# Designed miniproteins, single chains, continued (5), part 29

Each design is a single chain, and the fold is of that chain. pLDDT is the mean over its residues in the fold that is shown.

## One batch from the design tools (miniprotein)

Design m17045
Fold by ESMFold2-Fast:
Structure m17045 (fold): chain A 63 residues (1-63)
Amino acid sequence: MVELDLSKDVVVTDATGHTYLLEPVSETTAVLINTENGEEFTLKVGESYTVPESGTTFKIVAP
């Protein structure tokens, strides 16, 4: 599981080498963008999301 801080993380790389951009939308919501294909995933603080292609699970943590 990869923990994302909305105030600090801009570019995130998972354990398999896939790279994502994290774009904050609000204090509790961000969009995670796959840099290879442009797919977007909406993430909320405290929720966990698994990217189907990589199997990587991301969670946004409160600062």
Scores: mean pLDDT 72

Design m17046
Fold by ESMFold2-Fast:
Structure m17046 (fold): chain A 79 residues (1-79)
Amino acid sequence: SKLEELEKEEEELLKKAKEAVEAGDAEKVAELLEEALKVTLEALESLAPVMDPEELEEIKKKVEEHFAALKEKLVAAAK
């Protein structure tokens, strides 16, 4: 399914982001987390037909805020 494909893509991107943190590549960490956010938001869009639109937008906002905080922390860890 599309959701399973997007979950796998997110998992692979997060794994690469962890490897980039270990390598000290802050720019790569930021890039990979931006890609992971896009994949996560697309996975949420795949749920649009079965979710309340207002609830979906609230979840998207929380996901964006979570990834912004995660990016800040992991980029700092890679420095």
Scores: mean pLDDT 81

Design m17047
Fold by ESMFold2-Fast:
Structure m17047 (fold): chain A 68 residues (1-68)
Amino acid sequence: SSSAELSLEQIYEGLAKKIGKEVAEKAVELVKEGNIEEAVDLLRKAGVEEPFVEIFEDAAKKILELLK
């Protein structure tokens, strides 16, 4: 729980700096809901570069394992 929360906070802060707080918050909530595909699509539409999207997707999958 605590580890997953810390990882999500780090992802949120990184995304918020790149794409703004509202989009970052939505992406994090999609990960919490298990909607990783939608979160990835949101990042691509927001103009995040593919290498960063791949890193995000891998991290999100690992975080989801910690959440359930």
Scores: mean pLDDT 78

Design m17048
Fold by ESMFold2-Fast:
Structure m17048 (fold): chain A 61 residues (1-61)
Amino acid sequence: ASKEELLRLIGEILRLIGEIFEVERQLEKDPDNEALRAELARLRERLEALKKEMAAMEASN
């Protein structure tokens, strides 16, 4: 994949990390909030998918 594609993925990963941090902060105030826990799980899943995609690009020659 192109360097531009990789940089785009890095940008998306950084944005998701920021959103995860924000949801985690909200959960510290209400750890029993199932909606926030579900949102955190979705953000983590998306982040993991992008990280795997980026790793696959780096591993490919």
Scores: mean pLDDT 80

Design m17049
Fold by ESMFold2-Fast:
Structure m17049 (fold): chain A 95 residues (1-95)
Amino acid sequence: MIEFPEFPPEARDLASLTPEQRRKVLLAEASLAIGEMTAYLVYKYDGDEEKAKKIVEIMKEFLEETRRLLAEGASVEDIEKKISEYNKKIVEEVK
C-alpha cells in the first residue's frame, strides 16, 4: 500500500500557529500533494515497475529534502520552490 503522510491542520488555524508550526503544515501539505501525484502516476503506469520505482525514489528524495529544509529554518518560498522542482522531475520520469 502507498502510505500517505499525516494530514496537516486545517488552514483556518494557520493564523494561530507559530512560524515553525506553519512550516510543518506546509511540509505536510507538500508531502501529501507529492503522495497523491505519485499514487496517480503509479496507477496510470500499472505494470511498469521501473517507472514506479523511479517515482517512489523521487518522492523519498523530496521528503528527505523538505525535512532538511524545515530543520534548517527554510522559508515558505524555499519549500515551494522545492515542490515545483520535484513535480517537474516526476513528470519528466513518466514521459
Scores: mean pLDDT 63

Design m17050
Fold by ESMFold2-Fast:
Structure m17050 (fold): chain A 72 residues (1-72)
Amino acid sequence: SVEEGLAELRRALEEAADALIAGDWEKAEEHARRAEEIVRRLLEEHPEERERIAEEALRLRGEAAARVAAAL
């Protein structure tokens, strides 16, 4: 479902943020690429939900970025 995919996206972005905070750039890159693949699949599988998926993905990326900024 879209909800399950967005939850998986949140986890991937949180893992990427945690890796960046820890200074593990290779792990951060892996999690970031996984997040991109999740978004691509969600948009391809759920074209009717495209706007919601895009808005939620932007919000989740913003949360992850804020988490990194607050820790540095």
Scores: mean pLDDT 86

Design m17051
Fold by ESMFold2-Fast:
Structure m17051 (fold): chain A 97 residues (1-97)
Amino acid sequence: MTREEILKEADAVMYLLAGRSYLEDGDYEKAVEYFRKAIELAPDSPLAAEAYVLLGEAYYKLGKFDEAIKWYERAIEVSDGETRKRAEELLKKVKEK
């Protein structure tokens, strides 16, 4: 890892945490903005998979189900283990509507 990559990943973590805070507060549009910033800063990090799941949840809360499906599918593609299972479970729930 370069120092630049480490600094970008640290900033991405801060955007992810801020996005989660907005999601919990019901500010779903700001949550989307912050999760997108996290992905842009660290697209190759395991953090990006978590950000895709959370981005899908934010779109689901906004009633944008097609976008929620897209981001859950992207999360499944780039993740493994528990993150992938969570994304698969969330995808099933939105499709069962």
Scores: mean pLDDT 81

Design m17052
Fold by ESMFold2-Fast:
Structure m17052 (fold): chain A 83 residues (1-83)
Amino acid sequence: MKKELLEKGKKLFEEGLKLYEEGKYEEAAKYFEKAAELYEKAGDYEKAAEAYFYAAKAYEKAGKYEKAKEYLEKAIELQEKAQ
């Protein structure tokens, strides 16, 4: 179960990166958000924090500043748990 969550999260994260490179920031953010949720559910707080940080960056590029702030805060919280 956890390994399958990590594999699904990685695939979603990679799709998010492709969308981000294409300038599709709002779509990329949604993929990073889903990847982060799967990583968090799997207990991989380092990968979850990274994915939420990318979601925050993508939302900022999309002009969604409130969402960017929310996901940046989630990334910081999970990064603290990962230590």
Scores: mean pLDDT 86

Design m17053
Fold by ESMFold2-Fast:
Structure m17053 (fold): chain A 75 residues (1-75)
Amino acid sequence: SKLRSVKISEEQREVLKKGVKRIIETGDELNADAALVAGYVLNLVAMQLEGASAEEIEEAEKKYVEELKKEAAAR
């Protein structure tokens, strides 16, 4: 199956865990919509399951944090 062909390193797992935590903490600080925060978290997880590198996960995390800040500023 496609999923079984994906190899996830310890480094990649740690980067995902840190990224998820950062997105949740940023969302909480900004009083963001929980569904919006959950969507970004799910996208990050999906990227790793599709074979994204640790660097790609870190870039996506930074992008989603910026998107949360822009959404908050627009309120």
Scores: mean pLDDT 85

Design m17054
Fold by ESMFold2-Fast:
Structure m17054 (fold): chain A 148 residues (1-148)
Amino acid sequence: SVSLLSSPDEAVRLAALLSLGGQSLAEQREAVEAGAIPAIIALLSSPNEEVRLAALQTLLRLSEDPELARALVEAGAIPAIIALLSSPNEEVRLAALRTLLVLSQDPELAQAILEAGAVPAIRALTSSPDPSIAALARAVLALLESRA
């Protein structure tokens, strides 16, 4: 149930995110129609890093479907994902970059990312001491610049 994503219990929210990410595409689409995306976007601002990471990983899985990727962007996921690029947690920064990479493969969504002002935040990560973050940031930046 989408209502579990708004549970006052952090463990229940985390379990709901993990369950949604592991569901079939048909079940994910039903959850999205029931309002799952706004609930997941709210969880990106959770004080719990594990919940933020799980929410971001769930959005990444949903973004692999072109229709759900568009629904994510329409619901305002891009500004929330950009904010996570500045997370002190390396896994959160990596997951945010991976989500932007997937979304950037659609030219219309790439334009939405550019218009949201993602470029300065991504460019800052190209100088990361973590080679995986730096490489992924360069890949996202190159893809966005090719679509500008």
Scores: mean pLDDT 83

Design m17055
Fold by ESMFold2-Fast:
Structure m17055 (fold): chain A 60 residues (1-60)
Amino acid sequence: SLQDRIQQLLQQGDWVGVLRLLSTVDPEVRRRLEELRRRYEAYKDVDPERARQILEEMRR
């Protein structure tokens, strides 16, 4: 299913692929995942522990 495909991409850390897949399906889910990705990129060099937690949230 679409949900299974999204879950697989998230587990692989391919959030760009997830955003592309969701761009035509659910704008609210896409917006949330894009926000999480932006937060991860913002913290990855400043607060790696927080960045890791955000990445983990994206994989759930």
Scores: mean pLDDT 68

Design m17056
Fold by ESMFold2-Fast:
Structure m17056 (fold): chain A 58 residues (1-58)
Amino acid sequence: MEEFEKLVKELEEYAKTLPGFSGLAVRQLIAEAKELVKQGKVDEAIKMLKDLLKLLKE
């Protein structure tokens, strides 16, 4: 769970620096990952956020 919370915080801070739809898309994916956690799919949520962060930074 700590890893998920750290990824969410980093992505939310990154989204604030992005213009237009890019920031909105990041926030929408964070919301989807939070729903996966509610369903007990924590590993899937973490993978989704890690993949997104790599795309944004790399």
Scores: mean pLDDT 78

Design m17058
Fold by ESMFold2-Fast:
Structure m17058 (fold): chain A 100 residues (1-100)
Amino acid sequence: MLTDEEVRRAVADLVTAIGNLLLKKGDYDGAIEAYERALELDPDHPVAWLNLGKAYLKKGDYEKAIEYFEKAIETARRNGYPDSILEEAEKLLEEAKKKL
């Protein structure tokens, strides 16, 4: 059964996918806007937090990248997401910290 919450999460997934395409294109500002909209729909979306951090890392905003990677780790752990997302977020967090 689809609930309003399930619909919101599905739309957040689609908006996150749009953000991923924009990130690959090098449209970092467009990617950030898409991920922020996804997180308004589903704040418990660790992939959106992770990729928001990646977009800021690409822009050279290392402090924001660190903040969003930490949110991705927290959200993934809280919601029982696979270790693969935690490992990627932790690796990117270390990379961002080395840039400060």
Scores: mean pLDDT 86

Design m17059
Fold by ESMFold2-Fast:
Structure m17059 (fold): chain A 79 residues (1-79)
Amino acid sequence: MEKKIEELKKRAEEIIEKLKDPNLSAEERKKLLEELEKIGEELRALHDASTDEALKKKIFDTAGEIQERLKPLAEKLEA
């Protein structure tokens, strides 16, 4: 489970870095945001399925880190 949390975090960070590209098309940006939403859903499912308090905390902290990195980018989603 820990390895999967780490893999999801790395994928999220890679997508967030791609979202910082000002030359990214609107369609590509939408697809990347949909991928981030799916990563968030996977992290939530892992948290809900886990009985290990340390793993739950790690998942929660990881999701929080992703949300903090997304805050400046989320403002660009409002039309």
Scores: mean pLDDT 76

Design m17060
Fold by ESMFold2-Fast:
Structure m17060 (fold): chain A 84 residues (1-84)
Amino acid sequence: MAKVEGNKLTIEAEGIDLSTPVKLTLTKGDEKIELHIFPTGDGEVIILVNGKRFIKGKYTVEGDKVTIEGDEPFPFSGEYEIER
């Protein structure tokens, strides 16, 4: 699952490793959000949202939970399912 609140994105899924780029689709009813997450080193990340918007942030890994704090709010909010 994924949670989005302001500038905070929490991803809770097995096998998410931000040592390499990750592509995720978040789904909530009829809403689909495509995320490409690019690690840049030193706990930093760039997220491409729906192929249109880049958000820079920092990430922390805690077991199966990845938390990303963006430099700006995400243009979406709420609880989402993760589609592979």
Scores: mean pLDDT 83

Design m17061
Fold by ESMFold2-Fast:
Structure m17061 (fold): chain A 72 residues (1-72)
Amino acid sequence: SEKEKVFEQLKKETLEDIETAKERGILSEEEVKELLERIKKAEELPLEEAIKELVEIQVEIGVKELKAVVLG
């Protein structure tokens, strides 16, 4: 289904974003573990809710990256 393809693509992108943010020192080791656990739990949700959770994780990472650039 289209939603299943969207979920798989967002999951891949979210995992890549987490890895990049970890390498850049934007996410702590504990924050990485928490985000990976959230992704794992999202896989047990209905597809639309799972997609929403992945989008929320990506937004949270993006906000943290922007704060790191602005606030140092």
Scores: mean pLDDT 85

Design m17062
Fold by ESMFold2-Fast:
Structure m17062 (fold): chain A 61 residues (1-61)
Amino acid sequence: SLAENEKLGREHFESLSPEKREIILEIADKLREIGDGIDEAIEYSKKTGVPLSEALRKYVK
């Protein structure tokens, strides 16, 4: 179940060293930023007719 997977992920995360946890959180934040950029690129492509590949270069770094 989703809740069981969340619990296992949390327990694994809490078992890591503080340094490893900080790295994982930073990676998670960057992945979220990339996801947001993809959503903005799709919206821009739909509104302007610009190819998605060009829009991705604008919003995803």
Scores: mean pLDDT 78

Design m17063
Fold by ESMFold2-Fast:
Structure m17063 (fold): chain A 62 residues (1-62)
Amino acid sequence: SARARALQERIRALLIEDPAISVAEIARRLGISRATVRRLLDRLAAELGTTFDYARGVFAPA
């Protein structure tokens, strides 16, 4: 949906500004649940041809 795409773009912008930002901080800043942030991060990682490593809080190297 347009809403999910807009949130995904905002998450990408936050990660560019602060690569160390946590899922909890993204959820707080966007006013959404941590589960929604994880779902959007998984979609973003798929679009980049990788996966998000939740244990390390970073995208896996390509």
Scores: mean pLDDT 75

Design m17064
Fold by ESMFold2-Fast:
Structure m17064 (fold): chain A 80 residues (1-80)
Amino acid sequence: SMREFYQREIEAVSEALRVVHEEFKLFKEGKITEDEALARIRQRVDEIAERLGLPEEVKESIKEWAEAFFRWLVDGYKEE
């Protein structure tokens, strides 16, 4: 149903947000590079979308958002 699809999208975005914060923490701690974090975010969003059965278009949209959010966090951190 449309409601179940919407719930899966919310779950995917919520999990992607958690992933971005986890990878950003590793980046701030100097454990991974920005490029490594971006690659890991892309892979983990792919895994989330596959597990939740999301369409390719929705997966790519969430991936693009997650990458943009990570870059926004990194830029803010560099300005501190």
Scores: mean pLDDT 86

Design m17065
Fold by ESMFold2-Fast:
Structure m17065 (fold): chain A 81 residues (1-81)
Amino acid sequence: MMSEEEIAEQIVEMLRSRSIADMIEAEDLIKNKVLSEEQVVEIVERLVKEGDFTGARLVYTAAKEAGFSQETLERIEKILK
């Protein structure tokens, strides 16, 4: 069993790898709501800080498709600007 912090780290690494398989796995983890909405926002903040705007946008799309709250989606949109 992995902690939320360990799962968040794996998602960041998968998105940074740029492999299609890893990116799909990262999206599936987000869509399955394995992490809290707050943890997903933190992943987006980290990806943007590290210059991974492509990864950050993929997280936003996955969160939107997973039916995350409007408040969380608005927070992510502000980070992406």
Scores: mean pLDDT 80

Design m17066
Fold by ESMFold2-Fast:
Structure m17066 (fold): chain A 70 residues (1-70)
Amino acid sequence: MDPKELLSRLIGLELRRIGLEFELERLKEELKKNPEDEELKKKIKEIEKEIEELEKEIKELREELEKLGI
C-alpha cells in the first residue's frame, strides 16, 4: 500500500463529503421556505445517505493510515 495514494484518496473523499454537506445545507434552507416539498425532503435524505457512506469510507482509510503510522 502506498501511503501517498491513500492520503490522496482520503483528501478526495473529504472534499466530496464537504461538497455534499454544502448541497445538503442549501436544500435544507430551501425546505425551510417550502416545508411541504416532498421532492426536496427525498433529495435531502438521499444526500444524507451518501454522506454517511462517504464517512464510512473515510473512517476505513483513516484506520488504514493509522496502521501505517500516519
Scores: mean pLDDT 83

Design m17069
Fold by ESMFold2-Fast:
Structure m17069 (fold): chain A 83 residues (1-83)
Amino acid sequence: GAEEHARLAAEGARLAGEGDREGNAARYAGGVLRAMGSAMAAALEGEGGEEAARAAEEAAREEGTEGGKRAAEAARAAARGFR
């Protein structure tokens, strides 16, 4: 449901932040795709896109990295694209 998509979006933002900190481009890209894809799936299934975008944004703030922030921005853009 929406809660699962929000959890996956947050995990994506954390993964992107970890990749950024480690200099691991594959982990960073995987995190961005996970955050974006989860927010997109939530938006397509209903009104869960906003929850997923907010979850990614909160996780990105906790990570404190540019990578996490970029993942959250991608999730927000995906959520907006379907509303």
Scores: mean pLDDT 84

Design m17070
Fold by ESMFold2-Fast:
Structure m17070 (fold): chain A 88 residues (1-88)
Amino acid sequence: SKENLLKAAEYLSEAGEALARGDVDTAIENLKKALEILKQDPSAPEEVIRLVETLLKDAEAARGASPEEQEILGALAHIFAAVLKLSV
């Protein structure tokens, strides 16, 4: 539903904010919540699900990454949130 996709976009935005401040654990938790919603919603674009799954794996690997890498992952989370909002 539109409501569910917008809620998933909110979690992606929260993950982006968390990554921007170096809070990787909070980002991972929010990415997992976004994925839970997206996987259960049949209107969710499959490509967005795949991109968010990849971002989650990258974020999990990024616990020891540079601040620059964490900022890039945060920017990607915000882009995916915007794409998802445009899909509703």
Scores: mean pLDDT 86

Design m17071
Fold by ESMFold2-Fast:
Structure m17071 (fold): chain A 55 residues (1-55)
Amino acid sequence: DLIVKLVAYDTGKSEEEVKKVLDEYLAGKISAEEAAKKLGVSPAAVESAAAALKE
């Protein structure tokens, strides 16, 4: 997906890692803060990217 690719490019993480972290956040396994720490972005960026994946 385009959002996963953009976040991966911006953060230097793989698309697989970005998707895994966002999927864990959406499943309620980790907080937006923890996902942000894993990806090296702000919690607001995690919430925005996750919302775009869920429509």
Scores: mean pLDDT 78

Design m17072
Fold by ESMFold2-Fast:
Structure m17072 (fold): chain A 60 residues (1-60)
Amino acid sequence: APVEVVALAPFPKTSPDELAFRPGDRLTVLEKVDDEWWRARNDATGETGLVPKSYLRPVE
């Protein structure tokens, strides 16, 4: 099943490959790229990109 996560802190988009988000944004994890970065989709906007996993909390 896809992993649903919530943002704990704001993340500004610093490169074209990254996904910006705000605290409380719901993201669907699509791929765990490495130990620090995941590919995710912002559920509200439909945009996809790389997100830092340390800014995210899994939800049930």
Scores: mean pLDDT 80

Design m17073
Fold by ESMFold2-Fast:
Structure m17073 (fold): chain A 70 residues (1-70)
Amino acid sequence: SKKEEIRKLILRIIALKLRLIGLEFDKELLEKSDLPEEEKEKKLAELEKEEKELEEEIKRLEKELKELEE
């Protein structure tokens, strides 16, 4: 049903947003770490790649949610 699809999308969006919050904490910890600058840049790039992939998936799901609500 449409209501079940909406529920599943909302729960998926929430789960992905919680993962983004986790990545924000990882980035903050990385910036505060005593790691060499080269290692920080490498790890930051990996975290930023994951963040972009999650943000794109959230945008896709939010678009689908909006289409189902209208």
Scores: mean pLDDT 85

Design m17074
Fold by ESMFold2-Fast:
Structure m17074 (fold): chain A 55 residues (1-55)
Amino acid sequence: TAAVEASRASFEQTGIGAGGGGAFKGGDNSYKAALEATERAEQLTGVPAGFTELG
């Protein structure tokens, strides 16, 4: 759904962008956590993650 996709996009951006101190420290763990959150959202909602809304 669009709402879930928007929330997921925010998590992805936070994990690889400006996730507090995570981005400054490389964000490897933040990126991994974002991927896990995305996978869980996809599994729970049954919609594809990553490319559903095209960015």
Scores: mean pLDDT 55

Design m17075
Fold by ESMFold2-Fast:
Parts: C-alpha cells; structure tokens; sequence
Structure m17075 (fold): chain A 75 residues (1-75)
C-alpha cells in the first residue's frame, strides 16, 4: 500500500541519516562524493515513485525534508 511504502521509506531515511552522521568524519572526499550522488539519486527516484503512487503531499514533503537532512550530514 502507498502508506506502508511511505512509512518504510521514512524509516529507511532515518536509519540512513543516523548512519551517515556516525561515518561522515571517516569518509574520504571520494567516498563522500559517491555517497552524496547515491543519496540524491535515491531521493529523486523515491519522490517520483511516491508521487506516482498518489501519496499525500504532506508525506512527500516529510520524505523530501529527511533526504535534505541526510545530505547535510554528508556535507
């Protein structure tokens, strides 16, 4: 269901943000660049999938915010 999909994406993003917050100081510049590119790609695909699935805009905005926060942990 769209609700379960959104919930799983939100939980995965929370875990990903915590992971990168802990490992960011240990990443090489090359590893950090690769991680940023991967998160950006995943974020764009996830948002597109949620929009196509008819997930409410409020939930999509929450997912966007978590992706932005995850990217900030890598910068």
Amino acid sequence: SPEVLAENILKSLEALKKHYKSVAPKLTPEERKAAIEQVKWFGEEAIKTLKEAGVPQEVIDRVKKLFEETLKELE
Scores: mean pLDDT 83

Design m17076
Fold by ESMFold2-Fast:
Structure m17076 (fold): chain A 94 residues (1-94)
Amino acid sequence: PAPLGTPEEQRDAARSVAELARKVAELMRQGKIDEAVKESVIASTVAGLLAAVDPRLLPVYKLINEAGVYAQNGDYDTAAKKAEEAASLAERLA
């Protein structure tokens, strides 16, 4: 399946998701867990919506959701790593 929208819109979407995922990782690394969880819900919602338009973002969306699962289990280091992986992948798509 091909991405929808223009190449510029696809790059802007990927950049937006990358910024959100990086913020989740940064907040998690800072020990601001409540803020990181709130930001991860925003990141997951945005990434899920954009993945419906650009299937290349589906792996990014999955990584953000995995970060949320690890955070719920108290594994904040793995959660941060998954969010960092999501950000890096989204940056490559930008």
Scores: mean pLDDT 84

Design m17078
Fold by ESMFold2-Fast:
Structure m17078 (fold): chain A 60 residues (1-60)
Amino acid sequence: MNTLVLNFKSEEEAKKFAEILKKLDPSLKVEVKGNTVTITSDLSIEELIGLVLRAIGELL
């Protein structure tokens, strides 16, 4: 099990990012607390980073 913690400029950006991530992979455990997003999954760190980069691309 791997966990990633990401900080955003605002709670709104964090929520949008979390929604995009859940759309890309509904099996991810994504938690939003203020401007912080915590991602927990059995996926590899490399695969998680790939999903994060895709979600950031869709956020832009």
Scores: mean pLDDT 82

Design m17079
Fold by ESMFold2-Fast:
Structure m17079 (fold): chain A 74 residues (1-74)
Amino acid sequence: RPLSDEEFEKIVEIVLETLEKHDPELAKEVREKLEKAKTREEIEKILLETMLWMAEHDPEAYAEMVKKIRELVE
């Protein structure tokens, strides 16, 4: 099902908080990209690319993030 706006905002927050703990410089870059994004589709693309990058380069951070997101949407 499509995520509600509230659920989506919380997912963005979880992703950014996880990035800040593990890679604060990447978190800053992602925040800047999100601020410039004009559509929900652009934001979703940025989040997906960020999550995929974490899965490859920091699987521990990715696992933590996925657990928090699952708790939110399940």
Scores: mean pLDDT 80

Design m17080
Fold by ESMFold2-Fast:
Structure m17080 (fold): chain A 137 residues (1-137)
Amino acid sequence: RPPLSLEEEIALLKEEIAKNPDDADLWRQLGNLYYRAGKYDEAIEAYEKAIALDPTDAQAWKNLGNAYLKKGEYDKAIEAYQRAIAIDPNDAGAWYNLGIAYEKKGDVETAIEYYKKAIELDPNNTIAKKRLEELES
């Protein structure tokens, strides 16, 4: 089969969801396709459905936070990331994105604490290290 377009992948996944509407993984996958398409409102709706079906999916909470962050809805992004780290406290990316959300709100001191946590979990994250150096300089 030739590679499908993103819009064709979305259409096929919607057909699969219509057959299996209670499959949380399919709703999370739909959210991921919408996020890749830059359709952040549709991504949020799909991730919220996935979380309603499986509230223990740390990746769905993190991805919901990422979609809110892209929309500039920083308080909603923070809430979603806090849920993600409560389930998976070792996800350095979730801690880093919490830092970004707090920094975007103007809470630089809290952002620094979360960037330090992200670096503690992933010492090779050069982006987090550079961001921390810029804020402490």
Scores: mean pLDDT 90

